# Ledger of designs, part 16: designed miniproteins, single chains, continued (5)

Each design is a single chain, and the fold is of that chain. pLDDT is the mean over its residues in the fold that is shown.

## One batch from the design tools (miniprotein)

Design m16525
Fold by ESMFold2-Fast:
Structure m16525 (fold): chain A 94 residues (1-94)
Amino acid sequence: SKEKELLYFKAKIEAAKEMAEKYPQLKDILDRIIEAAERAAEAIKKGDESELSREVSRLVGQEIRLMGDSIDLGKPDFPEEFSKLVKEKYKELE
């Protein structure tokens, strides 16, 4: 549902904000993830399925970059911790 998809992106935004506070060295990439998630949510609100697909693809690209940045900073487990937090935030927002 549209509401469920919006909650997913809200959870990702909240998780990214929390992780940026905990790991300031990853703030720049996390801010880019927040922006991509906000654009995906905007596409849902507009009913633009093609734009939603493009923004989801962009978001995946930023998540891949986050994995690389995490390894470079000696935190290879960060992407898994972030993914887990997104799932936890989603459950809290339902």
Scores: mean pLDDT 84

Design m16526
Fold by ESMFold2-Fast:
Order: sequence, then C-alpha cells, then structure tokens
Structure m16526 (fold): chain A 68 residues (1-68)
Amino acid sequence: SEAEEHRAKGRELRKQGKLDEAIEHYQRALDIDPDDLQAHIDLVQTLVEKGRLDEARAVAARIAELSA
C-alpha cells in the first residue's frame, strides 16, 4: 500500500540519518492510514531523536488513544 511504502521509505531515511525526510514520510503514511500504531511509534522515536519534543508528545498522546 501507499502508506506501507511511505513507512518503509521513512525507515530507510532514518537509517541514513536523514531525520527530517524520515519524519515527512512517516507523516505522509499517517495521512493515508491515521490508525497505524507502528507508524505513530516510528514517528515519535524519530521526533525524539531530532529533539522535537513538543511534537513527539502530541503523537504519543495519539498512541495512547490507539492502544487503549
């Protein structure tokens, strides 16, 4: 699926240290599949790694909703 393609691209970019580009691809995956728990987790981890902590908190709140 298009969402899976964006998530896979995000992981590849993250492996390369291209964190901003990885974040864009994870966000695109979530635009397509907003309930993808793993894409939310990957996004939070990458945002934390980039130091974008306020954005990471917002995504983490969504993970709590999806995991409850």
Scores: mean pLDDT 85

Design m16527
Fold by ESMFold2-Fast:
Structure m16527 (fold): chain A 76 residues (1-76)
Amino acid sequence: MMSVAESLRSVLPLTDEELALLVELLRRNPEAADEIVTLILSRPRSRAGLDALLERYGLDPEVAAVLRRVFDRATA
């Protein structure tokens, strides 16, 4: 049985620290996590779109920085 952490790691190039932050985001705000992951994986990838979602959900700067790094790595 795959955990949420294993599922995220299978689709995104995450470090252990980045994975922990995404798991916490999913637990605390699953709607924000779903929209952000969907933007990175399924929707047209736009850094401006990511920044707009991060601002809309009022995410902490540390979480926002991690998500930007994950986005950059996933789009490389």
Scores: mean pLDDT 71

Design m16528
Fold by ESMFold2-Fast:
Structure m16528 (fold): chain A 68 residues (1-68)
Amino acid sequence: MGEEEAKKRGEEARKTASPETLEAARYTAEKLRGIGDAIEAAIKEASKKAGGKPTQEQVFEELKKQPP
C-alpha cells in the first residue's frame, strides 16, 4: 500500500498546488540534478589526478572549476 499511498498523496498535491508551485518544484529538481552531475565530474577528475581515492580538498578544487 505504500506505493498507492504515495500516488494518492501526489495526486491530491497536484490538485491543490498552483501551476507556479509545480514549475518551481520542477526547476529545483533540475538544479539539484545539475549539482549532482558537477560533483560526480569533480570526483572523477580528482581521482584521476590523485591516482586513486582523492581527498576532500582535491574534490573541492575540481568542483570550483565545474559550474553546475
Scores: mean pLDDT 66

Design m16529
Fold by ESMFold2-Fast:
Structure m16529 (fold): chain A 73 residues (1-73)
Amino acid sequence: SMRTGTLDLSLPELRDLADAQVDVGVDRLRFISDGTPSGSTRLFEIRSREEADALVDRVLEDQRAGISVPGIE
Protein backbone atom coordinates (compact mmCIF):
# COMPACT_ATOMS: atom_id res chain seq x y z
CA SER A 1 0.00 0.00 0.00
CA MET A 2 1.11 3.56 -0.69
CA ARG A 3 1.63 5.75 2.34
CA THR A 4 0.94 9.46 2.59
CA GLY A 5 3.32 12.01 4.05
CA THR A 6 4.29 15.65 3.94
CA LEU A 7 7.13 16.55 1.60
CA ASP A 8 8.22 20.19 1.35
CA LEU A 9 10.59 20.78 -1.55
CA SER A 10 11.93 23.86 -3.30
CA LEU A 11 11.20 24.02 -7.03
CA PRO A 12 14.77 22.98 -8.04
CA GLU A 13 14.63 20.02 -5.63
CA LEU A 14 11.26 18.96 -7.06
CA ARG A 15 12.70 19.01 -10.60
CA ASP A 16 15.78 17.02 -9.55
CA LEU A 17 13.55 14.48 -7.78
CA ALA A 18 11.42 14.10 -10.91
CA ASP A 19 14.54 13.38 -12.97
CA ALA A 20 15.80 10.93 -10.33
CA GLN A 21 12.43 9.14 -10.46
CA VAL A 22 12.95 8.40 -14.16
CA ASP A 23 16.61 7.42 -13.71
CA VAL A 24 15.89 4.88 -10.93
CA GLY A 25 12.84 3.44 -12.70
CA VAL A 26 10.31 4.64 -10.14
CA ASP A 27 6.92 4.75 -11.84
CA ARG A 28 5.12 6.71 -9.11
CA LEU A 29 6.04 9.55 -6.77
CA ARG A 30 3.70 10.89 -4.11
CA PHE A 31 3.83 14.26 -2.38
CA ILE A 32 1.60 15.95 0.15
CA SER A 33 2.03 19.70 0.51
CA ASP A 34 0.66 21.59 3.50
CA GLY A 35 1.98 25.13 3.60
CA THR A 36 -1.18 27.17 4.16
CA PRO A 37 -2.28 28.63 7.52
CA SER A 38 -5.72 27.12 6.86
CA GLY A 39 -4.22 23.62 7.13
CA SER A 40 -5.17 22.64 3.60
CA THR A 41 -3.30 19.78 1.98
CA ARG A 42 -2.55 18.96 -1.64
CA LEU A 43 -1.69 15.46 -2.75
CA PHE A 44 0.53 15.18 -5.82
CA GLU A 45 0.67 11.80 -7.51
CA ILE A 46 3.29 11.62 -10.26
CA ARG A 47 3.01 8.47 -12.35
CA SER A 48 5.30 9.35 -15.25
CA ARG A 49 8.14 11.66 -16.31
CA GLU A 50 5.68 13.66 -18.42
CA GLU A 51 3.41 14.29 -15.41
CA ALA A 52 6.44 15.30 -13.30
CA ASP A 53 7.67 17.73 -15.97
CA ALA A 54 4.15 19.14 -16.44
CA LEU A 55 3.84 19.73 -12.68
CA VAL A 56 7.21 21.52 -12.50
CA ASP A 57 6.39 23.66 -15.55
CA ARG A 58 2.97 24.54 -14.08
CA VAL A 59 4.51 25.59 -10.76
CA LEU A 60 7.05 27.76 -12.62
CA GLU A 61 4.28 29.36 -14.69
CA ASP A 62 2.15 29.92 -11.57
CA GLN A 63 5.10 31.59 -9.79
CA ARG A 64 5.60 33.94 -12.76
CA ALA A 65 1.87 34.77 -12.65
CA GLY A 66 2.06 35.42 -8.89
CA ILE A 67 0.10 32.30 -7.90
CA SER A 68 1.46 30.38 -4.90
CA VAL A 69 1.45 26.58 -4.58
CA PRO A 70 0.96 25.34 -0.99
CA GLY A 71 4.07 23.68 0.43
CA ILE A 72 6.37 24.81 -2.39
CA GLU A 73 8.34 28.03 -1.78
Scores: mean pLDDT 46

Design m16530
Fold by ESMFold2-Fast:
Structure m16530 (fold): chain A 82 residues (1-82)
Amino acid sequence: SMVEEEAARLQRTVEDMERYGKAAIATNAASARVAADVARGLAEHARRLAKEHPESQDVYLEAAERFERIAEELEAAAKALE
């Protein structure tokens, strides 16, 4: 179904963001902060998609929460590296 396909796509994007975040943390605090900004952008984009597609709202809001958690973890890691 379209909802299952979209959920799978969002899951892959979350996994990509997690890999990118780990590499950023391994580089330095500034890279981790940039990765956090990218994750927050993805969360905001997912929230907009939830408003535009009410039939798939739950899928997009779940993705937004996951991206927000990644951003928070990256910000905490950046602070620990300073």
Scores: mean pLDDT 87

Design m16531
Fold by ESMFold2-Fast:
Structure m16531 (fold): chain A 80 residues (1-80)
Amino acid sequence: MTMEEIKKAIAEELPKSASVQQVLALAKEIKATKEEALELGKKYGIPEEAVDEALEDALKLGLSEEEAAQIVVAEIRLRA
């Protein structure tokens, strides 16, 4: 799956608000690495296994490692 298909899936599951479009825009602007996702997860008390699982799920959708990291970082920041 492409970045666009994931954006559509996220937009459909999240409540109707401007925050959905902001998360998608933020994910595009973030040049994140797997290491950044793991570090951010540690700051918010998310175990490394959960971050790795989210990254693997994104990769299964056909994303690159960078795209997967961008989405995971955006999700962690949204939950903080």
Scores: mean pLDDT 64

Design m16532
Fold by ESMFold2-Fast:
Structure m16532 (fold): chain A 81 residues (1-81)
Amino acid sequence: MKEIEELERQIEELEKEIEENKENKKKVAVLTTALGILSAEADFLSKLYEKKGDLDSAKKAKELSKKAKDIVKKINKELEE
């Protein structure tokens, strides 16, 4: 689960940086793009763990992917209007 733990840490760090820099639209856009990439990575890890039969790790990775995706959607809505 080291890869899942690292992704969780990276997602939490990006979420914090976005909140601290919310007045800087350009920086928020870049950080939000990075979150989108991490979300896709977590989704791929979830599928990989499912193929290995590690359902607990697959579920955790899927939850991280969803969390990052939800944050991205919220921020994109705020940036647009």
Scores: mean pLDDT 81

Design m16533
Fold by ESMFold2-Fast:
Structure m16533 (fold): chain A 70 residues (1-70)
Amino acid sequence: SSELERIRKSLEFAAEIGRELRDRLDEYVELGKKIEEGEISKEEAIKKYGEKTVELALLFYKLEEVTKKL
């Protein structure tokens, strides 16, 4: 019974991490989309969010676009 409780808590934590990762990925994808569609320039985005964040945003946007066509 304690093993089932441990499994349940592990699944709950995995679900929480999964939701957080999904939310963060969606934010990156949305930023990458705005840059790619010209709503904000890459240079302006780097000044506002930082270079690493912009690089990740563009990578995740490209990944989503590629996977939608797979």
Scores: mean pLDDT 82

Design m16534
Fold by ESMFold2-Fast:
Structure m16534 (fold): chain A 86 residues (1-86)
Amino acid sequence: DDALRKKLQQEIDDSLILMAKSVTKIAASKLSEEELKENTEKILNSRKDREKSPLTIKALKAMSETLKEMGYDETAKIIDDYIKSQ
């Protein structure tokens, strides 16, 4: 059933976005802004050629918004600049 498959895929996508937000909050609570920036740049650079899917871009946007809500504007800008370059 194509309708059931699409519904299940949407639920999986939504769950992955929620996981990205949760992991970002946990990382930001444990790391300094300098460490968070360094780790973010390393992750984005290592994945430049691997993850250009619409889901990955939505997850990155969710991470950026979460970082802005937590006051990590400089780290969020690194993600925003990466998204613009795609």
Scores: mean pLDDT 76

Design m16535
Fold by ESMFold2-Fast:
Parts: structure tokens; sequence; C-alpha cells
Structure m16535 (fold): chain A 92 residues (1-92)
């Protein structure tokens, strides 16, 4: 499984949900490392937390759990399903 592709797609989805067109263009037009995508993801979760009233503690938990799912999943479909379940659970 390509961890970079999963994290890139997740970041694109979150940036689109936040209306961050500049970040979408940046992600699409640059060859980003996994570390750079992790930093983008952390920032996007922080912004998501501000928008939906999610605590910093919960956004940090979500960040750690998503990275664990990406690292332990055998396929893109498995990672996507688990990430969607996690977002639903934490936002409720």
Amino acid sequence: MNKIDILKLLNLSLAEGLGDEELIDYILNNELSYEELEEIFKELLRKLGEKYGISDEKTEELFSKVLEIIETSDSLDEATEKINELFTEIME
C-alpha cells in the first residue's frame, strides 16, 4: 500500500471540505514527502477542530489514530473505510 497516496487523498478531501483552494493546488502541483503530508494533515485537523468545535486533545487523538490506520492497513479501501469510521466516531 502507498501511504503517501492515502495521506495525499485524505488531505485533498479535508482541504476541499474547508474550502482551502490554495492548499488543494499546492498538494496537486507538488511532489510531497510523507513527512510534509503529515504536517499538512495536522494543520488541517486543527482547522477542522476550530470549525466544528472539536478539542485539541481529540484532534491530536484523531491525527495519531489516522496515521496508525495508514501504517497498518493492507489496502487503500481498508484505510479509507477505517478512517471514515474513525471520523464519524470522533465527530459524534
Scores: mean pLDDT 79

Design m16536
Fold by ESMFold2-Fast:
Structure m16536 (fold): chain A 56 residues (1-56)
Amino acid sequence: DVRALVRALARKYLGLSDAQLDAIVAARTDEELAALARELGISLRQARSLRDALLA
């Protein structure tokens, strides 16, 4: 499952928890996603790519 691999890589290389990844998936708007990205210390582009990959 590609989603399981994306979660494992995000935990290892970005230092994100499963709860933080779940928050990214739950973000409905780019504004919510941008606020989360700033809190997590990642770019909006990274957060959007993670959300898209985890929703695939």
Scores: mean pLDDT 82

Design m16537
Fold by ESMFold2-Fast:
Structure m16537 (fold): chain A 82 residues (1-82)
Amino acid sequence: SMEDIEKALEAARKLAEAVRKGDEKAKEEYEKKLQELLEPILSKKSEDEAAEIVAAIGEALNAETKEEMEEALKKLRELLSK
């Protein structure tokens, strides 16, 4: 559902922010939350679509700037909304 997509996006954003800040507790919390939210979404996607989603999350987590993080999250939103 759209609500599930928005929850996954928020968890991905919080995870990316925790990684950028070096907040290990928040990172562990949002990694678990994101995994839980993504599992039912990814189970309905093709292998190629799932790989694109995982790659977009990786781009957000490895972003050097906040702008790059926001662009990766925008791409993730588009992929999750297919």
Scores: mean pLDDT 84

Design m16538
Fold by ESMFold2-Fast:
Parts: structure tokens; sequence; C-alpha cells
Structure m16538 (fold): chain A 65 residues (1-65)
């Protein structure tokens, strides 16, 4: 999936759904605890929807490498 296609799909989601998608990716990283993910989710909920979309795009593109 291109970054532009990913942004389009993420923009269709709610802020909470984007936070959950990021959390799901982070939980797949070795060494990341549930407590760390919960803290990151709290921080992400304070961000704008556009910031959440860009963070999700960056995390997905880095993970696929």
Amino acid sequence: MSQDQLREELRKMSKEDIVKEIAKILRQIPGVSDKMVERIEEILRTRSKEDQVEIAVQIRTQRDL
C-alpha cells in the first residue's frame, strides 16, 4: 500500500480507531510492554487527527522495512 492510500484509509477512521491501530502495531514489536503501549495511547489521544494519521503512516512504513 502506498503512503497516500494509507493516509486516505486512516482519514476515514475515528481518532480512537487510529490510536488502536497504532497500539496494535506497537504490541507486535519485541520488548514493548502493554504498560508502555497504554502510555503511548494516552499521549496519542491528546494529538490532532492529522498528527495521529502521520504517526500511523510513519510507524507502518518503518515496521514494513
Scores: mean pLDDT 78

Design m16539
Fold by ESMFold2-Fast:
Structure m16539 (fold): chain A 85 residues (1-85)
Amino acid sequence: AWEKLEEAARTGDVELAKEGLRELVGRAQRYMSSLPLEEQERYGKRLQEEVDKFMEAVEKGDSEEALEHARELIEIVEEAKRLAE
């Protein structure tokens, strides 16, 4: 997931961004499904907001902004994974 998001951020490839997001969101949802409902709602909202910001940056060709949101997306997934254990 990260490699596709990083490449999409640098190249502005919207289709690659969508593919990377599909993989990342799938992983995030798997970890989040093991969390209490309140945590699922909190992380789900953060994840959706960062997905939207990442896609906007990729579509605008703002590589720096897109890379920043890609990093935040990965951090959200890693936090959800730690809580799921």
Scores: mean pLDDT 82

Design m16540
Fold by ESMFold2-Fast:
Structure m16540 (fold): chain A 105 residues (1-105)
Amino acid sequence: SLPETPVEMAEAAAEGNLKRGAPEILTTTYKALLLWLAGEYDEADRVLVSVIGRRDKSLYERLAELLRELGFEEELVRRIEEGDREAVAEALRELGKRINEIINK
């Protein structure tokens, strides 16, 4: 079925990547970034909690911490902590590239 909502689109993308052998942590992080960029902040938070397991900081700060742990550049991570929407979009593109490199190796 064709996804109709940003949540359904993010779920379809995550499921497709997982079925193609992408690591669950990268796939789940990608889903969270997609939902955040779509303005689905509550759903992005739920997805992020499934990986991090806590809500002790803002959604931005928790996304930034996860991306830092995944080896993203500190300048990009800091911009995300500051709420830079373009930095979130850049992180999504970089994560998509990393996922593609894994599933197409």
Scores: mean pLDDT 78

Design m16541
Fold by ESMFold2-Fast:
Structure m16541 (fold): chain A 95 residues (1-95)
Amino acid sequence: SPLDELIDQAVEAARRGDLATLERVLDQIIELVDTLPLGDKRRLLAEAYYRFLKVWLETGSPVARYGEARFFGEFLQLLGLGDADQVVETARQMI
């Protein structure tokens, strides 16, 4: 799917430490995710979170930590539990 291709691009950008590409592709993913049924949105956000966590654990990439934080924030918004804006900003500042 177009979403799977965008997630693969985002993961590759995180592995390279390419923050600019990651931010652009993340914005596209979030826009497309907002069009999905709730169950598909939950599954995709969880899978994306896990993929970025895995990249961070394998590489130590702060750009991967930023990606993980972004998907975590989207998941909190989906659950009505607030946002992760402070966590996202902290992860960004560590790049």
Scores: mean pLDDT 82

Design m16542
Fold by ESMFold2-Fast:
Structure m16542 (fold): chain A 87 residues (1-87)
Amino acid sequence: SEEAERLIDEHLARFKKELEKYLKENPDMTEEEFRDYAASLLQKALQELVDELRKMGLTREEIVRLAQRFARRFMDYYDELLKKKKE
């Protein structure tokens, strides 16, 4: 649905900004620490997204597909940020 797509885009934009802000505020962070933070942030984002999609009346199958797409897009952005920080 258009509303579900909008929700995903809004959540993705918010959590991408949070990830980027954390990286900028913690420049001495190790690659492993950044990975652990990104994983934790993704779990939080997915929990919030799944709860909202469930309230909208989406099926479990639809929620899983949308959650997987969200996770992939988020991790792709994480990889881009990580690549820019590597020497």
Scores: mean pLDDT 86

Design m16543
Fold by ESMFold2-Fast:
Structure m16543 (fold): chain A 113 residues (1-113)
Amino acid sequence: EEERRQRILDARKRAGEALKRFETAMENAIKSAKEGNLDEAKKYMEEARKAFDELIDIAREVPELGPAFLRAAITLAEKYAKEAESIDTPVAKEVAKGFREIAERARQALAEL
């Protein structure tokens, strides 16, 4: 029980750190989109995908907590996709599409748990 408890606590900490990096990267991609900076937006989109891939790995390692982590990622990706969709730059359209693709990957991962 103690070993299981520690594993769950460690997974929660790792997932929390990954979600924070994921949200920070999405916020930075939105800022880049507002400025019309495609190269910077792509960089932050890649950082968001990397953090998201970490979150999927954690969800697979700890399936009892995985659904909660993936639902959080879906909620964040949908929130930031809507924000990107409200920005009238071509870069924002690419960012919104990327966030929608991340949300769909999260839904697929959630369905496979």
Scores: mean pLDDT 88

Design m16544
Fold by ESMFold2-Fast:
Structure m16544 (fold): chain A 70 residues (1-70)
Amino acid sequence: GEGRAEVRGPVSEEQRRSMEEVARGMASLYGGPYAARQAQLGLERSGEWAGVEVRVEGPGGRGRAVGKPA
């Protein structure tokens, strides 16, 4: 089945859509848990994403990533 992704938090609508498209594509190709791990690594690259949450669903299940304020 196709992957699904939802992004919440302090991001612009344009950035939200972009992040959701990338996470959805990753979940469709590699599975939900893998997509969540990659989203977490992306959010950790910059403190700019503090409070941003990415939820993904796809083959292999669901996952969640959250930007940290550190």
Scores: mean pLDDT 81

Design m16545
Fold by ESMFold2-Fast:
Structure m16545 (fold): chain A 96 residues (1-96)
Amino acid sequence: MKEKILELAKEVGLDVELFEAIYNKDVEFLRKVYKLSDEEVEEILNLSEEEILTMLLSVIASKMLEKGTPAEELKELARELNAESVVEQIEKAEEL
């Protein structure tokens, strides 16, 4: 799953190093390179693996929609990765 998320982030032009650091909970890297506050770092540390995957996939899906990826294709991808909340976000975006 990690490799799939990072590959998708790269394809849409997102910061792969940031995504990998968040996925790995690399708090030292996040503090030094991205200047995250102690509060933001604690929030990341308290996220479950499922919550991290959902957050990262939400950012990827938003960028893919912006670039013209069909919403149906993104919903299928989110379902494959068991990110039901991302499917709901995409469905709400389609209603606009």
Scores: mean pLDDT 77

Design m16546
Fold by ESMFold2-Fast:
Structure m16546 (fold): chain A 58 residues (1-58)
Amino acid sequence: DKYEKFTELAKTKGVDAAKEEAERLTLEESGRAPSIEEALAVAREGEEILKKAIEEAK
């Protein structure tokens, strides 16, 4: 669960660590996407999950 991982990182290591992990996972998943449109969808989904995780960690 990406949300759980990002929330845990934000709480334990801080918001910057959560952002770094989100960027890394987004690059890995978008690289596996069969099309540019799907890669963009993965990136947007990752950003949305990261924002929710940061809000939860506060």
Scores: mean pLDDT 75

Design m16547
Fold by ESMFold2-Fast:
Parts: sequence; C-alpha cells; structure tokens
Structure m16547 (fold): chain A 117 residues (1-117)
Amino acid sequence: ETRLLARKEETLTLAPGQEKTIEIEADVPPGTTRVEGRVKVTNISPEDATVEVRLELYKDGKLIASGEATVTGAGSTAEVGVFADAEPGRYTLKVTVKNIGDKPATLKVEAELRAHF
C-alpha cells in the first residue's frame, strides 16, 4: 500500500545559471516500511531548455538518499525517485532545479513524499 504524505507543485522561470530549491515535509507514521521522495519536472519553454534536477531526502537533518537528472527540450519530462527504509519521524524532501541552458527557462515541478506499508 502507498500513501501520499505531502505534495507541492510550482511553475518556475529561471534565468541562465539560476537555481531554486523547493522543500516539502511530512511526518511518517508508524508501520511505514519505506519512504519515497519523487519529483516530476516538465520543461515548458524554450524549445532547447536544459534543466538539472537534484532530489535530496532528509531525516532529522541528515541526508539519507539523493538522485539527479537532466531534462532537455520543451515538453520533455524527467521523473526522479529516491527511497529509504522508514523510521517514524519527520522527513524533508528538497528539490533543487537549475537552468544550465543559455536562455531563460520555464518549467513545472511536482514534488511528492509517499509512505509504503
């Protein structure tokens, strides 16, 4: 069984070299066997947009899992997921998106924290 704990969706415009971090937090209930952080990033514009995505899962301020991807081209989507064995407690998912292209880029970021039982 999978349960959505927290979700955040943002549309961002980033200048060349600019990055932004989106953070979501959730309490993981007892009985959880695994925590999943995931992000879906969709490039909206320009046609040659290139964006780097970094996903970091924290528990009690400690980094416990991470993942990365690069998304190139308008309409292109990348999904990045990280998993950790679950202990009850507060988890934080940090999603950092960076425009590594040479033009301003508009993108959609969808971040989720999920519990598996």
Scores: mean pLDDT 86

Design m16548
Fold by ESMFold2-Fast:
Structure m16548 (fold): chain A 78 residues (1-78)
Amino acid sequence: SVEDLLKAALEGFRTGNLNEAVEAAQQALDLAESLTEPLDENTVNLLKELVLKAKDLGLDSLAERAEAVLAKQAELAA
């Protein structure tokens, strides 16, 4: 699930496993972009956490992509 992949990504960033974290984050975003229904609140909160962590680490492309997914989620929830 998107939630499980985001949890794996955030744990990878926390433990310094950057390559694993980036791969999990990219898989989460690929899956989220393929969905036509809004994600649950917990998954949206994990996406927000990913944006902050990616920006903190200078992973600007990853942060931009995650922000685009969040913008789409806000539109779907409206």
Scores: mean pLDDT 83

Design m16549
Fold by ESMFold2-Fast:
Structure m16549 (fold): chain A 103 residues (1-103)
Amino acid sequence: SLTDLEKKYKEITSKEFLSNEDLLELLDIGLEYLRQGNLDKAKEIFRTILNHPKANRYIRRNAAGGLLYLGDEESYEKFLSENPSPYTEFMVRFIAESLKKGQ
């Protein structure tokens, strides 16, 4: 049987169309996999969110922060090149540092 986390992931990812509410829930699922030490699954989920055409700025920034925390510098640099802003760079780095500190 699937865990509750795996069930939620399957339910969200089986949808034909993902809303920003679905993408926010998917972000929370990625963060929970990260908390559980499943780094590969967390990275996969954050990359999926970052590359989703409907993801809003808040969701993308948090996914980029998670990827930076996981050492995915390439995804981070690509995100910054597509969203050039000192504020965006600051916030992504802040999210990564917050994850490192267990905040």
Scores: mean pLDDT 84

Design m16550
Fold by ESMFold2-Fast:
Structure m16550 (fold): chain A 92 residues (1-92)
Amino acid sequence: SPPPDYETLAEIMLERLRERLKAGTEMERESLEELIRLIEEAKKGVDKEKAIKEARELNKKLKVFTDEEIESLNLLELLLLIERAKRVLAKE
């Protein structure tokens, strides 16, 4: 089982990322803003089962992963996969 205190870790990471955002280049700002958003969504207790279901539906179009590989991902990895998949599909 993963360590139970992800909320405290997420808060520390968000604070550090917000500090870096104030001093970063435009490209760094966009990447940091995306990461901040993903961590905030994970902190709000997004249902991992719902994230797996969404990732599996998006993967039916992309065909990059197996369902078993998707189920093995942690919540942040799932949210990142969903975000990237949506961006790829929006460009097609």
Scores: mean pLDDT 68

Design m16551
Fold by ESMFold2-Fast:
Structure m16551 (fold): chain A 86 residues (1-86)
Amino acid sequence: MVMSKEEIVKKAIEMSIEEITELLKEWAKERLEAGESADDVLLEVQEIIALIKGEKEAAGKPISDEEEQEIFKEVVEFVKKLVEEK
């Protein structure tokens, strides 16, 4: 296990929405490859996105509710594709 939730959140404060989305896709892929269920991985992704949103707001770099939802949606679709292709 390379990155904790705290490390991901801290790194994400300075990242763009696109960079955060790609980071979470890679993290989700690693967790799925380690044998975690898609449901558990997506629950953790949702928690991480909420923490990133809070930290970015505190740092004066807020993301909208719509951007939060789009990040999660893109990760959900990515995870679904990985599970189907497996």
Scores: mean pLDDT 80

Design m16552
Fold by ESMFold2-Fast:
Structure m16552 (fold): chain A 86 residues (1-86)
Amino acid sequence: SKAKEEKENEELIKKVKEGIEKNEEKVLEALRELLREMGLSEEKIEEFLEKFKEGYALWVEDGELKVLPFEEFARKYIEEVKKTLA
C-alpha cells in the first residue's frame, strides 16, 4: 500500500540523513570540489554549503542546478533508485 511505501521511504530518508551527518566533513569537501568543477565562485560555493548545513541539498534537473530541502532531495533520490531497481 502507499502508506506502507511512505513509511519505508521515511526510514530510508532517516538512514541517509544519519549517514550524511556521520560523514558531514567528507560530504562538504566533496561538494566543494564538485561546485568548483561546475565553475562556481568561492563565494557561491560557501553560500550553497551553508544551505546544505541548514538541511538543503543540490539537485540537477533539466540542466538546472536547484537547492532543495534535504527531505525533498532524499525523496527524489529514493524515487530514482526505485525506478532503476524496478
Scores: mean pLDDT 67

Design m16553
Fold by ESMFold2-Fast:
Structure m16553 (fold): chain A 53 residues (1-53)
Amino acid sequence: MVTVKFTITWEDGSTEEVVETFGNISEALKYPKLLEKKSGKKIASYTYEILSG
């Protein structure tokens, strides 16, 4: 399992930090698209940091 911290900048200029655990890095890299679907917003940019895995 891998724990990843995402720092997300939304198209409206707001920023959000999310920490989530995934089975592997490929699943983690799909998370921003899922977050867009859940929020109804689009991401302007994001960074990620692997905390453990």
Scores: mean pLDDT 82

Design m16554
Fold by ESMFold2-Fast:
Structure m16554 (fold): chain A 82 residues (1-82)
Amino acid sequence: MREIRLEADSPEAAALVEELAADSDAERTEIWAEEVETAAGEPAIRIRLRQEVTRDGERVTLEAEGSLLRASLDRLDAARAA
C-alpha cells in the first residue's frame, strides 16, 4: 500500500514536493521542503526526501537532501507555463 506525506512552508515549495511525489513508485514517500538562504545569501528551497522501497524482500530506506535555488525553480516554472 503506497503512502505519501508532503510538508512545505510555501505554495512554491508545496508545488515542488507534489511534483517529486508524483514520480515516486516507493511504498512510502515523505518529502519536506522549506524556504532558506544559501551561504551566499541567495533564496533557495531546502528539500528532504525519505522513501521506503522493497528490494529482494527487504524494506530499504533511501534518504536524500539538497537545496534548489529559487531562481532555477522560477526558470523551470516559466518554461513549463509556456
Scores: mean pLDDT 72

Design m16555
Fold by ESMFold2-Fast:
Structure m16555 (fold): chain A 80 residues (1-80)
Amino acid sequence: DPLADERALGELLQKLFENPNLSLEELEELQRELGLSPEHRDYVLALLNVDDPNAGKIIRDFVERNRDVSEQLLEELRNA
């Protein structure tokens, strides 16, 4: 469900902004609780680490595959 994935991605990003020192284990637990795939987690991590030379590719590939989710996620981040 793309709308459920969008909401879950927004919640994951919000929690990461509220606690940028989340451990990898805590991040994996949040991913599972929200029903997100590892691909969604990698996309969120790429958004937070724009200095990684692979981040741009990960973001572009995810946006191409999940355009509606990506646009709505960005709108929620802008309004937060």
Scores: mean pLDDT 61

Design m16556
Fold by ESMFold2-Fast:
Structure m16556 (fold): chain A 59 residues (1-59)
Amino acid sequence: SATEAREKQAQLALDHARRLYANGREDEAIRVFEGVVARYPDTPAGKEAERLLAELKAK
């Protein structure tokens, strides 16, 4: 479905941001997390990206 496709795209983008962060590419990871929040705010991945982004910006 369109909902499942959207959730899959959001999860892939979130996973990409997490890999960037794990590899020390923090500024790039923040930009990708912001993109996930902006594009997919109502998805589980979008909500997780918002939580992680708030945590990263607090450091």
Scores: mean pLDDT 85

Design m16557
Fold by ESMFold2-Fast:
Structure m16557 (fold): chain A 97 residues (1-97)
Amino acid sequence: SRLEELVKRLEELFRRMDDIIDKIRAGEISAEEGWEEMKKILSEVAKLIVEIETLFPDEVKLLVRMRMRMIALSSEFYVLMRQAGVEPPFLEIKFPK
């Protein structure tokens, strides 16, 4: 189904966010490099959540779960940036209606 395709794409992006976090923790990439990649992924995640909300507005539980996961991963990344001595820009994600 179209919903399954969008959810799989979103899960792929969340996996990429986890991978970036792991690579920063392992010292494989810099905090600055990780932030440049993370910005792109966060933009795509926000677009996909809006698309799912637009096409499948009754999937409230799924949408809440996906938004919560995005927030959790963003928060974990923010803590890592601060621990690396990098002041990340304020992460205010606005979801258009």
Scores: mean pLDDT 79

Design m16558
Fold by ESMFold2-Fast:
Structure m16558 (fold): chain A 85 residues (1-85)
Amino acid sequence: AQQSRIQAAQQLLELAQNDPRYSEKEIEFYQRLLQAAQDGSYTFETAKEIARELGVETMEANIWTAEKLIEIGDEIDAELAKRRA
């Protein structure tokens, strides 16, 4: 679970860094989410606080980011399960 979340956060950060539509503050938001995932402290509440501190969040952006991180984590878990079979 933690490793899958870290990998998901890394993928989100890489996508943001390679897409010029993302602002520097949005990239910093994903960097801080990766740090929270690595520290095992990633929660929806933590994501909201980070976005609020950076001034980049709407409520919708926080919900979207949390849901996307979970989706990517689930996809990684599914791939790992297939590799075991």
Scores: mean pLDDT 65

Design m16559
Fold by ESMFold2-Fast:
Structure m16559 (fold): chain A 90 residues (1-90)
Amino acid sequence: ELLSPVTFIPVSKLSLREQILDLILLMGPVTPEELADALGISRSTVRKILDELVKEGYIEKEVDPQTGETLYRATKKGVEKLEEIYKRLK
C-alpha cells in the first residue's frame, strides 16, 4: 500500500473518526454540517461516523432549542478517549 510520508498537505495522525471526535470536543455542540464544512467531507460520511460514535458512547445527540437542529456533543467517555489518543501521540 502507498504509505508515503511525503504529502503536499500533512494528514493528521488521527483517523477521520478521531478527528471528528476532537472537533466536537473543541467546537462544543455542533451540527453534522459544521463538521462536514470543517473537514471538507460529505455530510453523509460525517453522519455515518457520528452514528458510530453515538453507539460507542463517545458522543450524544440533542436538539437545539433555538433552531430545532440536531447537535452533537462529547460525553465524558469521549473526552477520556481523546485524552488517551493525545497521550499516544505525545
Scores: mean pLDDT 73

